# Designed miniproteins, single chains, continued (2), part 79

Each design is a single chain, and the fold is of that chain. pLDDT is the mean over its residues in the fold that is shown.

## One batch from the design tools (miniprotein)

Design m6750
Fold by ESMFold2-Fast:
Structure m6750 (fold): chain A 71 residues (1-71)
Amino acid sequence: IRDLVAETVKRYLLSLGISEEEANRIAEEVAKVPLDKVPETVYRKLLELGIDEKTARAVAESVRKLIETLK
């Protein structure tokens, strides 16, 4: 489950134009946090990379829904 979430986060990051290297680093950080904190972590990391709040929130919401589906 955690591996699937980390892989999905990496794919979202790549779709936003984030490099494979940076997407891997963020996915690795996401894998270190509890599942309930993953959407918040993704949101914060996207903002740090200069992604706008609306897009960052949409990606975090997609990740949250994925985690809910896997529970």
Scores: mean pLDDT 78

Design m6751
Fold by ESMFold2-Fast:
Structure m6751 (fold): chain A 101 residues (1-101)
Amino acid sequence: SEREELIRRAEELIERARELLERAEELLERAKEAGDEELAERAEELIREARELIEELERLLREVREGKISDHEALLRLIGLELRLIGLEFDLRLLEEELEK
């Protein structure tokens, strides 16, 4: 069903966002060890944005499971959250490359 597919996709995005958060936290530790204060601040911003994204995805998942949102509205919100995740994954990759010099 459309609802089962939405739940599955939301769960997959939560897992990806948690992986992003873990990598951003690893980047923060590496930036601190390197003494790169600017990179550390940018990593802290990524961590904040990743946590906010996880909270929004978890809220969406609850609303879908509880039938508080239509499948169409849930799909549109899910697409928006997936695009935000892709952007954060791209930003993380660029910051990781900056650390490697």
Scores: mean pLDDT 88

Design m6752
Fold by ESMFold2-Fast:
Structure m6752 (fold): chain A 91 residues (1-91)
Amino acid sequence: SAEEAAEEARRGGEEAAEYGKRAKEARDRGDVLGEVGGVLGAIGSGVQALLAGRRSEEGKEEARESLEKAAEESKENPLSEKALRGTLEGL
């Protein structure tokens, strides 16, 4: 349903933002594996938001807003920001 798609898109975007934050924190500590894990998590959650968003017009708007917020919150980690903005372009 449109409501389920919108909820899933929002959740995916929120998870992507959390992973982007973890990637930045790992980078700040010099934890390369932690940064990679955070970036991969952001990509995975971002793709879930994208796929959910494509199922409905409302989901697409929720995915766009959530992924834009995730990318903005990840601006201090260039790898996470680039991955999330790339996911956004897939909408």
Scores: mean pLDDT 81

Design m6753
Fold by ESMFold2-Fast:
Structure m6753 (fold): chain A 98 residues (1-98)
Amino acid sequence: SKEDLLAFLDKLIDEARNGGGPKENREKAAEYFEKAKKALENGDLESFQKYFYEGVKNYGSPTAQMMLGPLLRRHFGEFFSDEFLKKIGALGGEKVVE
């Protein structure tokens, strides 16, 4: 549900702010996830996807980026286009085309 996705975003924001690694990258990721949350609350799925992508990109872990695509497809697929999910997978090194 939308509420479950909002709760998931809150967890991502917390993990980005309080997780290990470079603080600057984590703070940027958290800011983008907050913007994604606000866009989702307003029903703006295009801005939501745009900001979510920037958050994942700034989060910086290829392993986390690779795992996130399948998780989103399975639990929150109604909020993400197939094209967007492939784009998230590409951040983690998923080969779609050469």
Scores: mean pLDDT 71

Design m6754
Fold by ESMFold2-Fast:
Structure m6754 (fold): chain A 58 residues (1-58)
Amino acid sequence: LTPKEQMAAAAYDAYKRGLISKEEASEISGTALGIKDKDKAFKAGEEYLKKLEEIKKS
């Protein structure tokens, strides 16, 4: 994963842990990935977190 994709994954992880809101996670992911659509940014963060977790387990 690129540093920007890792940042998006970290934002989703923070949301999942209850540290930030869904809105805040979407803003961080959108900024990191250059995604204007907040819903798409949030989904991308979720996908990159899953991918990062798979890499770490391998």
Scores: mean pLDDT 82

Design m6755
Fold by ESMFold2-Fast:
Structure m6755 (fold): chain A 92 residues (1-92)
Amino acid sequence: SMVEKLNKTKEAREKIKKLAEEAIQYMKDAVNDPEASLKKAQELFEEARKIAEEVKDGLPKELNIATAMLDLVKAGYKAVESAIKAAENLKK
């Protein structure tokens, strides 16, 4: 029923919000430990994306945001790695 779908969507949204809040805290901690923090943030956003996907299009906004945040975290990790390599070249 529509009511059952709405209830499942509300529960999934609550779980996604908690995962996103935890992931954001790890992203903030990335200043001190970029590799470990970004890896944990990636795992949390992957879980959030999976939950959003499982509610049969009930959370398209949450799915889009979780996917975008996951892509951003992956890009951020690669950017940090590239920046470190570029900085090492300044020593030569």
Scores: mean pLDDT 74

Design m6756
Fold by ESMFold2-Fast:
Structure m6756 (fold): chain A 90 residues (1-90)
Amino acid sequence: SREEEIETALARTKEYLEQGLLEVAVSTALGAVQMAFPDDEEIRKLAQEAAKNISDRQKTIGILREIARMLEETHPELAELLRKIVEALE
């Protein structure tokens, strides 16, 4: 199911982050965000923009922070994971 795919992607993101594989952690997290919010055009657009600009570290950090802010009330676990990725990128 889509829920199982999202849970798997989030688990893989946590594993990549723990291993210091930051670029693949970012890519995997952005994929999970896009799967979790197929009908949220703003979140999907931000996730796609971050994925296109992954080599621009500061832009990626800014976008991940904005997505985390948008998700803080409704999806606090995902918001926290995105904040941990931001901390690892700094």
Scores: mean pLDDT 84

Design m6757
Fold by ESMFold2-Fast:
Structure m6757 (fold): chain A 65 residues (1-65)
Amino acid sequence: MVYRLLDDPSNPLTRVLMHDTGLKPGDLLRELGRLPNGYVVLEAPNGVIIKIHESDLPEILEEVE
């Protein structure tokens, strides 16, 4: 599955993610897998690996494939 980072600077989660990872709106993240505690493991184009809980994911990422 591939996700796109939403262009929503009003969302605190989006701002924190961009600050911590250097990602920008429109960047594509590839799902590598899912942990049993509900965390989704994602790879950014710059090679950064991030973990986002599945409940927070639709607030900051949009599914594209």
Scores: mean pLDDT 80

Design m6758
Fold by ESMFold2-Fast:
Structure m6758 (fold): chain A 95 residues (1-95)
Amino acid sequence: GPLPSDEELKEDVKKLLEQRKASEKEKKVMETALEKARISVGEADLLLEKKTPEEMIQTLETILNSRQQNSTDPRLIVSDEQKEETIEEIKKILA
């Protein structure tokens, strides 16, 4: 189906964060990933299931790499530079 709008993604992720009782760090991580990489609610849920910061970061890298290789929508493809910047910003939030 068609990709959701940025506003729909933001609302869906916000609802997920409320349902999962996400920490302030987790909320900031999801906000950063949404703004820089347009993560879906399903991708956000997968990230929130991770038990360590390292696993969360590895999962995000896997998601972004998969989108670069398999996505047909250029809006879902993040450049290597933007991917690295996003990962480094999230590492700083989780530290």
Scores: mean pLDDT 77

Design m6759
Fold by ESMFold2-Fast:
Structure m6759 (fold): chain A 80 residues (1-80)
Amino acid sequence: MTLEEAVEEARKIAEKQRKDIIDLVKKNPSIKPEHIERAFELLKKRLTERLKSMLPDQETAEKIADEIVKEEYEKVKKEL
């Protein structure tokens, strides 16, 4: 798998998770900010592990996962 293909797959996973979180928060206003933060923490861990299995460079995998998760979390904060 190329770096570009791995990034594209990870972005799609993160975007779906962001949309699911926003929908969940809209349906359940009792969800606290800490629950959203925890969800993104778990997403980062999942994406990092997935990218490590696809890419030969562990440091690059961790950096990409962090960047994607941070971007999606900022989008959630702007929409809520």
Scores: mean pLDDT 80

Design m6760
Fold by ESMFold2-Fast:
Structure m6760 (fold): chain A 76 residues (1-76)
Amino acid sequence: MRVEVRLTRAEGDSDHLRLTLEVTTESDSPEHLENGLKTVIDGLEAAGLVDVKVTEVKKTDEPGTFLVTLEVTSAP
């Protein structure tokens, strides 16, 4: 599955970071969104971020595109 991710906003400090991502999947189906989110979370965890939490998912006017807010914690 192909997922496109664009970082729209990043805020926080070195220990806690809030990210807002624009995630584009193949369709508005729940399975495509779930797989897209899993891919993003797995990628962030592989990069050394821990406790990645999805706080908000908002549908946009563009089919298959969602605005996702994540809270992440840096590993010590």
Scores: mean pLDDT 73

Design m6761
Fold by ESMFold2-Fast:
Structure m6761 (fold): chain A 74 residues (1-74)
Amino acid sequence: STVERARELVDRYLELLRAGDWEGALRTLGELEEVFRQLSPEEQQEVLDWFLRRLAEAEGDTRPVPVVEVLPAA
């Protein structure tokens, strides 16, 4: 499905960011945005929520500022 393709592109984008491949990340982001615009608002929210969760996990940071209480992560 389109949602599954969007999630695969999110995964690839984050992997490229971790590798320091900014050009590859930018290309993947462009493709992700093309797919993302074809999603329903509900599907877009699901993909964004998953993206933010994966990004936080990959970077090891949930916020740029110190947090007294940390949100649970899977």
Scores: mean pLDDT 71

Design m6762
Fold by ESMFold2-Fast:
Formats: C-alpha cells, sequence, structure tokens
Structure m6762 (fold): chain A 94 residues (1-94)
C-alpha cells in the first residue's frame, strides 16, 4: 500500500539521518586517522546516493501532503550530509 511505502521511506530516512548525525558528531568531536576520514567520505557518498533514490521513490507517492513532508525530511538529511562534508574538508586541510 502507499501507507506501507511511506512508512518504509520514513524508517530508512530516520536511519540514514541518525547515521549522518553520528558521523557529523564524530567529525566535530574526534581526531580521526586518514583511513577513518576516507571511510567517512565514502560512507557520506553512499548515503547521498541512497537519499537520491529515496527522493525518486517519494516523487511516486500520490498524497501531496505525505510527499511534501518526506521531501522536507530529505532536504534536512541532505543538509546534514553537506555539513558533514564541510567538517571532513576541514580535517583534510589541517
Amino acid sequence: SEEELAARTREELARLTAEVEALLAQLKNSTLSPEQLAAADARLAQISERLKRLWADVQRLRDPATRAELEAELDRAAGLVAEARKELQRHKAA
């Protein structure tokens, strides 16, 4: 059902958002090895691609209110990825 698709999308979005928040906290509050920075960079790229796939899935939802809600949540997650990438670049410049 559409409700099941929306529920699955919300669950995956919440999971990806929590993962980005954890990576961002690690990047802000920890000294990371070059290997850890490379792993974080690769994972942020994977999350970015997953968010693009979720955006495409959200565009197929028929209810405009649910679509707008999930688009706003995707935009928030994308913003967190951008912030994490800025922190990552700061580490690379040091």
Scores: mean pLDDT 88

Design m6763
Fold by ESMFold2-Fast:
Structure m6763 (fold): chain A 110 residues (1-110)
Amino acid sequence: SLEEKIKKLVEEARDLLRETVHRLFNLTPEQQAAVDKLLDEFAEKVYEVLIEGVKNNLSEDEIRAKLVEIIREFMKKLLDLGVPEEDVFRLAIFLHATLLELIKKIKELV
């Protein structure tokens, strides 16, 4: 189904983000576990926005606005965990690129 294809794309993006965080960030084991949980929550929220967008025929601008707020909330939670600001900003650039590619792939499915 379309929903299963979108879910797979979101899960692949989540796994790429997790690998990137574990490789590039000097986090404690406790911080890594907390970030992994936040990435799972992030992926779930992204999936919900994308499915809502498809089902309710939301504009691309509305979808992007919702995704930007999800990124901002995720960044805030990382800062609250004590992740260095420089690392959070570097991850934000990667998050934006990953979500733009995800939107592009979903457009190819509809």
Scores: mean pLDDT 83

Design m6764
Fold by ESMFold2-Fast:
Structure m6764 (fold): chain A 87 residues (1-87)
Amino acid sequence: SSMIQQAISIIQQGIDMTKQSVDQAVKQAQSSDPFNRSAMQAGMVISQKPLSDQEIEDMVKQLQKSYPSISQDQADVIYQAVKQIVS
């Protein structure tokens, strides 16, 4: 769905921005709505350290809290996409 694609895209944007400037990534996250902020923050964390499967799961759960319309099936797709990005 477009929402899954948007979440993955924003996570990737967060990774790319943090690699270029942590300060700009923080500012962009702070000026974003809760969903985009959560996705940007996920990208920032991914860019800074290797993540365990549990940390990725917790990150996806935090995104669901910011956007309750994300179904469990959609969350599972986001989880698999993040695992591919970090692998």
Scores: mean pLDDT 79

Design m6765
Fold by ESMFold2-Fast:
Structure m6765 (fold): chain A 83 residues (1-83)
Amino acid sequence: AALSDEELAAKLAEFRALAEAAGVDPLVIEAEELGLRAQHAAARGDRERALELAERALELLREAGVISEEEAKRAREEVRRHL
């Protein structure tokens, strides 16, 4: 079963603390949090919110230089196809 919104928030805070301790780029941490929220929304049947969160996560990864504009575009199409 999916976590409650409060349980998700607590797990995201724990993940953030671990990622920050590991020296991960703050933009990458935010993108990963949005990705996890998108997966949670999809698991709860909220496809529209899942798409919005996933697209924002991909834009932050592009801004951080982790992925190219072309990779972000392809990943967005994959997310839309699978949701």
Scores: mean pLDDT 79

Design m6766
Fold by ESMFold2-Fast:
Structure m6766 (fold): chain A 86 residues (1-86)
Amino acid sequence: SGEEALQRILDAVPESQREAVLEKLQKAADLMGTTAEEVAAYLRRLIDEGKSIREALATFGLTLPEDFVEKGKSDRDIAEAILAAE
């Protein structure tokens, strides 16, 4: 579910960073007329279907810095990318 996908991403970062991750996902969701839970679920699905984190985030208008290096596709990797995105 979207709620579970969002919670897994939030749980993957230190408590001090969770609000910043949530705010970025909510901003993306507002621009698309959806919820942060649905954005989180769709990000996870796109990445599991073979998209890079960069490509998945671009679907929601989130741009990774060109120097951002993708280390993997874990919930922590996704959360760190969300924090780095603009």
Scores: mean pLDDT 86

Design m6767
Fold by ESMFold2-Fast:
Structure m6767 (fold): chain A 68 residues (1-68)
Amino acid sequence: SNAEKARNDVIKAAGDAILESQNEEEAIQRVKENAEKLISKYKDDPEAVKAIKETAEQVIKAIRENFA
């Protein structure tokens, strides 16, 4: 489904953001920016947009837990 593809796109982009970032705030900012781009890509699919928002929030929480 588009929601599954969108979720996987968020997870892949988050992995890249974590590897390329020097600190927690930079990683979170990159995840947010990637999520905005993906929302634009999947704009006509409400379930995909919901999956992006929920997955991005889960990833941001995980980043905060691992850098704290």
Scores: mean pLDDT 83

Design m6768
Fold by ESMFold2-Fast:
Structure m6768 (fold): chain A 89 residues (1-89)
Amino acid sequence: MSVEEVIEEMERRIKELLEQAKQRIDRNPEQRERVFAISVTTLSIEAAGFVFDTVLRNPGYSEEQIQEIAEAAQKLVKEAVKELDEYLK
């Protein structure tokens, strides 16, 4: 699997989780901040797990490729958290 394909799959998964988080906020209007906090934690855990699983399944990745995937994961989570925070307004 190429680094670009990995980043695209990670982006797809994070977008899916973000939409699920928005739906949970909508269903729990009196607990929206709690749902937000748990969703942020879930997004971070899922992204980290995806990076670990992907690196372990691709022993041919260079250290630079691993860093690129990890940096992309951090950026995608940060952007998803910002979008979710804006959704709370």
Scores: mean pLDDT 85

Design m6769
Fold by ESMFold2-Fast:
Structure m6769 (fold): chain A 98 residues (1-98)
Amino acid sequence: DMKKLEEIVNEAIAEAESLKTLEELLEAAREYGKKLGLSEEELEKIITDPNALAELVEKALKMPEEERKNAFKLAAYAIKAGSLRSKESGKRVPKIKA
């Protein structure tokens, strides 16, 4: 159900967009990672590794509603942090996937 998924993602993005610095986004990501019982190393992998981020989203679909919301918020913060890094490096965004 794309509409319901879009609503959850938009809510998570709106919360992430309320934070304007990379530092604030990373701190918020750590808070949600802690709520999910993630270690600091696991959280850093989700922020830095797109494969770990994708696995988080896939696992979130099988989580209870509260944990699922926390997982989607963590994903949104990680995506927004990546987007801010890409804007600073916009001339050299790698087009690795067609």
Scores: mean pLDDT 68

Design m6770
Fold by ESMFold2-Fast:
Structure m6770 (fold): chain A 85 residues (1-85)
Amino acid sequence: GLKEAVEDLRKRSKEVIGEAEKLIEEGKLDEAEKLLKDFLPYLDRARALFSQAPDSEYKQQGLAIIDETEEKIKELLKKIKELKE
Protein backbone atom coordinates (compact mmCIF):
# COMPACT_ATOMS: atom_id res chain seq x y z
CA GLY A 1 0.00 0.00 0.00
CA LEU A 2 0.93 3.69 0.04
CA LYS A 3 2.39 3.46 3.59
CA GLU A 4 4.80 0.70 2.48
CA ALA A 5 5.71 2.80 -0.60
CA VAL A 6 6.67 5.74 1.70
CA GLU A 7 8.76 3.41 3.92
CA ASP A 8 10.54 1.90 0.87
CA LEU A 9 11.14 5.37 -0.65
CA ARG A 10 12.56 6.71 2.65
CA LYS A 11 14.87 3.68 3.07
CA ARG A 12 16.13 3.70 -0.55
CA SER A 13 16.67 7.49 -0.54
CA LYS A 14 18.68 7.31 2.70
CA GLU A 15 20.78 4.37 1.41
CA VAL A 16 21.55 6.05 -1.96
CA ILE A 17 22.45 9.42 -0.38
CA GLY A 18 24.61 7.69 2.26
CA GLU A 19 26.44 5.54 -0.32
CA ALA A 20 27.00 8.58 -2.60
CA GLU A 21 28.46 10.60 0.33
CA LYS A 22 30.77 7.66 1.16
CA LEU A 23 31.90 7.35 -2.49
CA ILE A 24 32.62 11.11 -2.61
CA GLU A 25 34.68 10.87 0.63
CA GLU A 26 36.65 7.96 -0.92
CA GLY A 27 37.33 10.03 -4.10
CA LYS A 28 35.15 7.69 -6.24
CA LEU A 29 33.51 10.65 -7.94
CA ASP A 30 32.45 8.91 -11.20
CA GLU A 31 30.79 6.08 -9.22
CA ALA A 32 29.00 8.60 -6.95
CA GLU A 33 27.79 10.64 -9.97
CA LYS A 34 26.47 7.51 -11.73
CA LEU A 35 24.69 6.29 -8.57
CA LEU A 36 22.95 9.67 -8.08
CA LYS A 37 22.00 10.09 -11.78
CA ASP A 38 20.67 6.48 -11.95
CA PHE A 39 18.44 7.21 -8.91
CA LEU A 40 16.75 10.27 -10.49
CA PRO A 41 14.50 8.19 -12.85
CA TYR A 42 13.36 6.17 -9.81
CA LEU A 43 12.34 9.42 -8.07
CA ASP A 44 10.52 10.59 -11.24
CA ARG A 45 8.47 7.36 -11.28
CA ALA A 46 7.80 7.63 -7.53
CA ARG A 47 6.61 11.24 -7.99
CA ALA A 48 4.16 10.15 -10.73
CA LEU A 49 2.76 7.37 -8.50
CA PHE A 50 2.33 9.59 -5.41
CA SER A 51 0.89 12.49 -7.47
CA GLN A 52 -1.88 10.19 -8.82
CA ALA A 53 -2.74 8.80 -5.35
CA PRO A 54 -5.75 10.08 -3.32
CA ASP A 55 -4.95 12.90 -0.89
CA SER A 56 -3.55 11.40 2.33
CA GLU A 57 -0.78 11.85 4.90
CA TYR A 58 1.26 9.22 2.99
CA LYS A 59 0.93 11.08 -0.34
CA GLN A 60 2.22 14.28 1.32
CA GLN A 61 5.05 12.38 3.08
CA GLY A 62 6.10 10.65 -0.16
CA LEU A 63 6.18 13.88 -2.18
CA ALA A 64 8.14 15.64 0.61
CA ILE A 65 10.76 12.84 0.69
CA ILE A 66 11.11 13.04 -3.12
CA ASP A 67 11.57 16.85 -3.03
CA GLU A 68 14.16 16.66 -0.21
CA THR A 69 16.05 13.80 -1.90
CA GLU A 70 16.14 15.56 -5.31
CA GLU A 71 17.58 18.70 -3.65
CA LYS A 72 20.25 16.65 -1.82
CA ILE A 73 21.15 14.89 -5.10
CA LYS A 74 21.54 18.30 -6.82
CA GLU A 75 23.83 19.49 -3.99
CA LEU A 76 25.96 16.32 -4.17
CA LEU A 77 26.22 16.47 -7.99
CA LYS A 78 27.39 20.12 -7.69
CA LYS A 79 30.00 19.05 -5.09
CA ILE A 80 31.21 16.22 -7.38
CA LYS A 81 31.59 18.70 -10.29
CA GLU A 82 33.65 21.06 -8.09
CA LEU A 83 35.89 18.17 -6.87
CA LYS A 84 36.61 16.94 -10.46
CA GLU A 85 38.69 20.09 -11.27
Scores: mean pLDDT 88

Design m6771
Fold by ESMFold2-Fast:
Structure m6771 (fold): chain A 75 residues (1-75)
Amino acid sequence: DLLERAEEAFRAGRWEEALRLAREAQNSPNPQWFRAYDLEVLAAHRLGRGMGILTGVKAPESLIEEHLEKMREAL
């Protein structure tokens, strides 16, 4: 599972690998795409690439807005 491997890479401090795997997880049909998106945002933030992450998300606008609000609370 790409998402599980991305989460493992993130916990191990492998930010580049976590970012790549999280992006890959979003490209396939995935009921947990929002977890993959969240992990991509967190990994990109650790790498100092936060602004590049907002392009390419394949989610309904309402889900993106809800997720961004939750990230503001968590970050």
Scores: mean pLDDT 64

Design m6772
Fold by ESMFold2-Fast:
Structure m6772 (fold): chain A 100 residues (1-100)
Amino acid sequence: SELEELLAKAKAKREELEKKLEELEPLISEKTKAKIEEIEAEIEKVKNSEDQQAAAEALGDKVNKLLKESDEIEKEILELYVKLLTGKAIIEELEKLLAE
């Protein structure tokens, strides 16, 4: 029940963020796509790391560096992608817990 409510809220938040990203999609350059791919790679390292704390700190450092090198629109896009990718991981974990 509580897990189902958390999953429903996480899915609703994902839909909200996806809608915002769709509105910004025409502004996503190849340079912005490359930065998104770097963030995705760092998130994958966190998932597969034996030292998850160190990997999470490296992800934070990479995101902060990319945000500092970005204009206001690119920052908004990158922040939306970070929220979507982390939200996807949370949804996947909650779905596994509910399937058991």
Scores: mean pLDDT 80

Design m6773
Fold by ESMFold2-Fast:
Structure m6773 (fold): chain A 62 residues (1-62)
Amino acid sequence: MTARDLGTTRISEEELRESITEGVKALVEGVANTYAKKTKKPEEAEKFKKELLEILKKKEEE
């Protein structure tokens, strides 16, 4: 048991899935932006972002 009156908001399965999807998308964008800034080639960052989004979409389908 890890819940010790922490006032943690309970999220439904639906809300949890939505939050995860949103969080992952934000992470992908953040990583791509950081990579583009560090690298002189923004095209590489866009390619990386597309690949990650493709993997996420594939996982969501199955």
Scores: mean pLDDT 67

Design m6774
Fold by ESMFold2-Fast:
Structure m6774 (fold): chain A 67 residues (1-67)
Amino acid sequence: SLDELVERIREAIEKKAGGREKVLQLSPVEISYLAYEAARELAPPGWTDEQIEEAVKRAVEEIVKER
């Protein structure tokens, strides 16, 4: 589901950044870069670019809101 992809992207961002505390120190543009990188790695077969873009957008918005 979209919610599952959003959560997997968020987990991948935390791992790539070196943990949750490090994610809180990143700018929105840095978080977006990591989110797109994670989405390219994690997107299931058959998902559209539009669905992937929505998952990236939601993951970034959720992380930024936690600041």
Scores: mean pLDDT 79

Design m6775
Fold by ESMFold2-Fast:
Structure m6775 (fold): chain A 73 residues (1-73)
Amino acid sequence: GPLEEAKRLLREVALTSKDAAAATAAGEALRHLEQGDIEGAVRTLESGLANPSLSEEGRRKLEEALRLVKESL
């Protein structure tokens, strides 16, 4: 489902992204999702996406993860 797809995407970004801002936001959002805090994950991703230092690739991946997480609400 969308939540499982979001967790998979966030894990990939956290482990493989060369963009430290994207990796940090993805790791924190994943932690919230693993704790069952879907709203916390949404807030974490929205905060991360407000960072102007995000790479275009990092931004696209976090936006996709946010869309998938919101489908789980």
Scores: mean pLDDT 88

Design m6776
Fold by ESMFold2-Fast:
Structure m6776 (fold): chain A 69 residues (1-69)
Amino acid sequence: APLSPLEERVLRAIYAAGELTPEQLANALGISRSTVEAALDRLVERGLVEKLENGTYRLTPAGKAAVAA
């Protein structure tokens, strides 16, 4: 299935910044933290984003390819 508009916005925001917390994403996108966390969980499940030890999220190589297409 293609990325949802929200998933695409989350991927583009992380791509532009390199690494973001759920709070930074919620602030940048103007949406609730719970909505961001749900989108991040789906993106991690799809292998497009990884959660780092410090609680930030980063694009995988597959995630970078998905944003660049």
Scores: mean pLDDT 84

Design m6777
Fold by ESMFold2-Fast:
Structure m6777 (fold): chain A 90 residues (1-90)
Amino acid sequence: MRAEILRALEEELARRGASEEIREFILKVTERALRLLEEGVPLREALKEAAKEVMEELEKIEDPEERALLLGLFSFMAGLLAEAAARREA
């Protein structure tokens, strides 16, 4: 599960041409969210923590294209985490 999510995210990062800084940031946030899910934290709360980190990072980015990229990557990550959580409950 974890490896599949991280691989899908890395493929999306490459497809969108993300910088190394954005790549490292999103992977770190994703790994933390996955750890929270593994520790029994509900998906909603794990996503709230991830969203907080993404919003704080967005405050440092002035380029509208980089901001849009980070938001798109967060949306993609959230979808992957939701699918993973649904498979665990099923």
Scores: mean pLDDT 81

Design m6778
Fold by ESMFold2-Fast:
Structure m6778 (fold): chain A 94 residues (1-94)
Amino acid sequence: MIEIDESLSVEELIERLTKEMEERVKEVMSRAHTPEVVALIMEAMQLVSEMVREARRLQEEGASKEEIIEKMKELYEKALEKLEEARRLAEEAA
């Protein structure tokens, strides 16, 4: 479950969510570096990159802040699912 502070600007949300994901990735990587764990982390990072691109695209197109936040939530939740699968595999490998 993600908590998005809707009082933040889109750029502030991008920065916060990206930093949060980087910290979560570091934690998983500290436990195991199997090819399977690395692949899931790469998929999660690709989803975060897509979140950043989509948020900025929607902002450029004049989309509402609510619409931008919903799209960011969707992609970030998918990234967290991949990261949780990576965490589970890392625990099994450690």
Scores: mean pLDDT 81

Design m6779
Fold by ESMFold2-Fast:
Structure m6779 (fold): chain A 90 residues (1-90)
Amino acid sequence: SLFERYKARIDELFAEMKRKLEEAVEQGLSKEEIIKLYNELVRKFWEEVQRLVKEAREAGLSDEEIQELVDYAFKKLEELHKYVGELLNK
């Protein structure tokens, strides 16, 4: 479905963020540098989600489906936030 395609795009954005954070940890970046990167990635993620939501609305997704995509994106960021917190609390 069209909804599942947009959800998959959110999954792709999330995977990219997680990969960049994992690479930064592997490269030995400081906690301060990891936090800065995380904040920049979160900002860019929401910019991309806003573009995606606009495209989805124009493509004919309902307000309810748009809400589900936004809620899904938020849930993914909550998971990432927890993951980063665990990385930094060593």
Scores: mean pLDDT 86

Design m6780
Fold by ESMFold2-Fast:
Formats: C-alpha cells, structure tokens, sequence
Structure m6780 (fold): chain A 61 residues (1-61)
C-alpha cells in the first residue's frame, strides 16, 4: 500500500541520517502533519522510539 511504502521510505531515510526527508514520509505513513512528527520527536527519546516503532509496524504490515 501507499502507507507501507511511505513507512519503508521513512526507515530508509532514517538509516541514511536524512531526518527532514524521513519526517515527511513518517507524516504520510501515519496520516498526520510533518509538524506533528517534529513535535513528537522534540518530546524526547522515549516518544521518538514509540514513533519509530509505529512506523516499523506499518512497514511490516
């Protein structure tokens, strides 16, 4: 699906250290704004870890 493709692209960009490109694809995978993704990352490592797990779950579905 489109959602799974965006989730996989987000993970690929994160592995490459391309955070801004990763945020755009995370936003599309989760159906939220890029601002919402940035806010969750800025909450700290625990929320960022939860966000990445949600993206991995979508990519694996």
Amino acid sequence: SKRQRHAQLALDHLREGKLDEAKEHIAKALGVSKKTVTERINEGPLETGKLVREVRDIAAS
Scores: mean pLDDT 88

Design m6781
Fold by ESMFold2-Fast:
Order: C-alpha cells, then structure tokens, then sequence
Structure m6781 (fold): chain A 85 residues (1-85)
C-alpha cells in the first residue's frame, strides 16, 4: 500500500519530522510519544488529526520500529493515550 502518497503535505511534513526526532532519541517512552504528537500539532494538524497520524503509523510496515513499540500498549485503549497529553 502506498501509504505515504495518501498523506496531505502537512501530514507528510509532520511524519518526516517525527521520524527525524525518533532517530535522534536513544530511548523511546511515553514522553517521546507525547513529543511526537506535539510535533504533528506544530505542523498545523489538529489534535484528532495528530493522534490519527501517530496511530496510523502503527499499521504502516515502513513506520519507525520504536514508534510501533510505543503505540502497541494503547491499541484498544486510546483514552490512556489521551491521558499522556
């Protein structure tokens, strides 16, 4: 699936910034996830759009492995993810 081609320009910019941020991190945790969501917000996405982008990355085979590991505990419990913000 050509997932990146389905993104808006703002979503692509946010995704690339999130990947650059994650590659610079030695450790990933809940604070890293909060910062990834904030990067999407800083790129002009609304909070629901930012969460949807970050959640969508879990199902992308090309998504950063650290991001997938962070999101896995929140599958089926998105209220817990929102409590981090």
Amino acid sequence: MDWRASLTPAERAAYDAILAFLKSQEEVNEETLKKAIQIALDHGLSLPEAISLVVGLLFDPQAHPKLKALLLPYVGNWEKLLSLL
Scores: mean pLDDT 69

Design m6782
Fold by ESMFold2-Fast:
Structure m6782 (fold): chain A 54 residues (1-54)
Amino acid sequence: LVEEFREIAKKTKNPLARRMADELERARKLGIVTPEFEEAARKQIEAMKKKLEE
């Protein structure tokens, strides 16, 4: 998840993707990643990947 956001940020230079990676990494370190949070992040990655493939 974090690695996927960082890859998208690197390829698209999208500051939102980089911020999402940083926030997810911070949430993991704080132990506040819920299943709902992870699912929302996964959907964001899929949306960004689809845009990258287009």
Scores: mean pLDDT 74

Design m6783
Fold by ESMFold2-Fast:
Structure m6783 (fold): chain A 75 residues (1-75)
Amino acid sequence: AAEELAAAEAQAARWQAAMEAAGHAEEGRAFRDAILEAARALLVDGDEERAAALNERALAEHREALLAGIETVAS
């Protein structure tokens, strides 16, 4: 649980850094916070339905900035 949450935090930080590198620093922070809320819902609360809904919303709201970040760090 604690190690899994730490891994989720590290992954969210990587996505935030990628989005910041693409010029989407504010949106990257919002995405990180949303993904960590989803990770806590899953790993701390055991609420799979809420975690899935939070992840889906975060991806829908921040998809373009996330893809720009991924493309920027891959280039």
Scores: mean pLDDT 82

Design m6784
Fold by ESMFold2-Fast:
Structure m6784 (fold): chain A 56 residues (1-56)
Amino acid sequence: DLELGLVRVSSIEDFEQAEKEARRLAEKYGVELVVVKDDLGNILVLPRAAYEANTA
């Protein structure tokens, strides 16, 4: 359950599942979520606004 935005996973299969769930939640609740991969291979799911603030 992606309650709000910060989920760490270490597997590529978990990445695909997280991306699919984030998309489903975004469609259902009308919010924008993004899935980002760290240089350590961590997968993060967070609101788009938070992602943009973090990258620049």
Scores: mean pLDDT 62

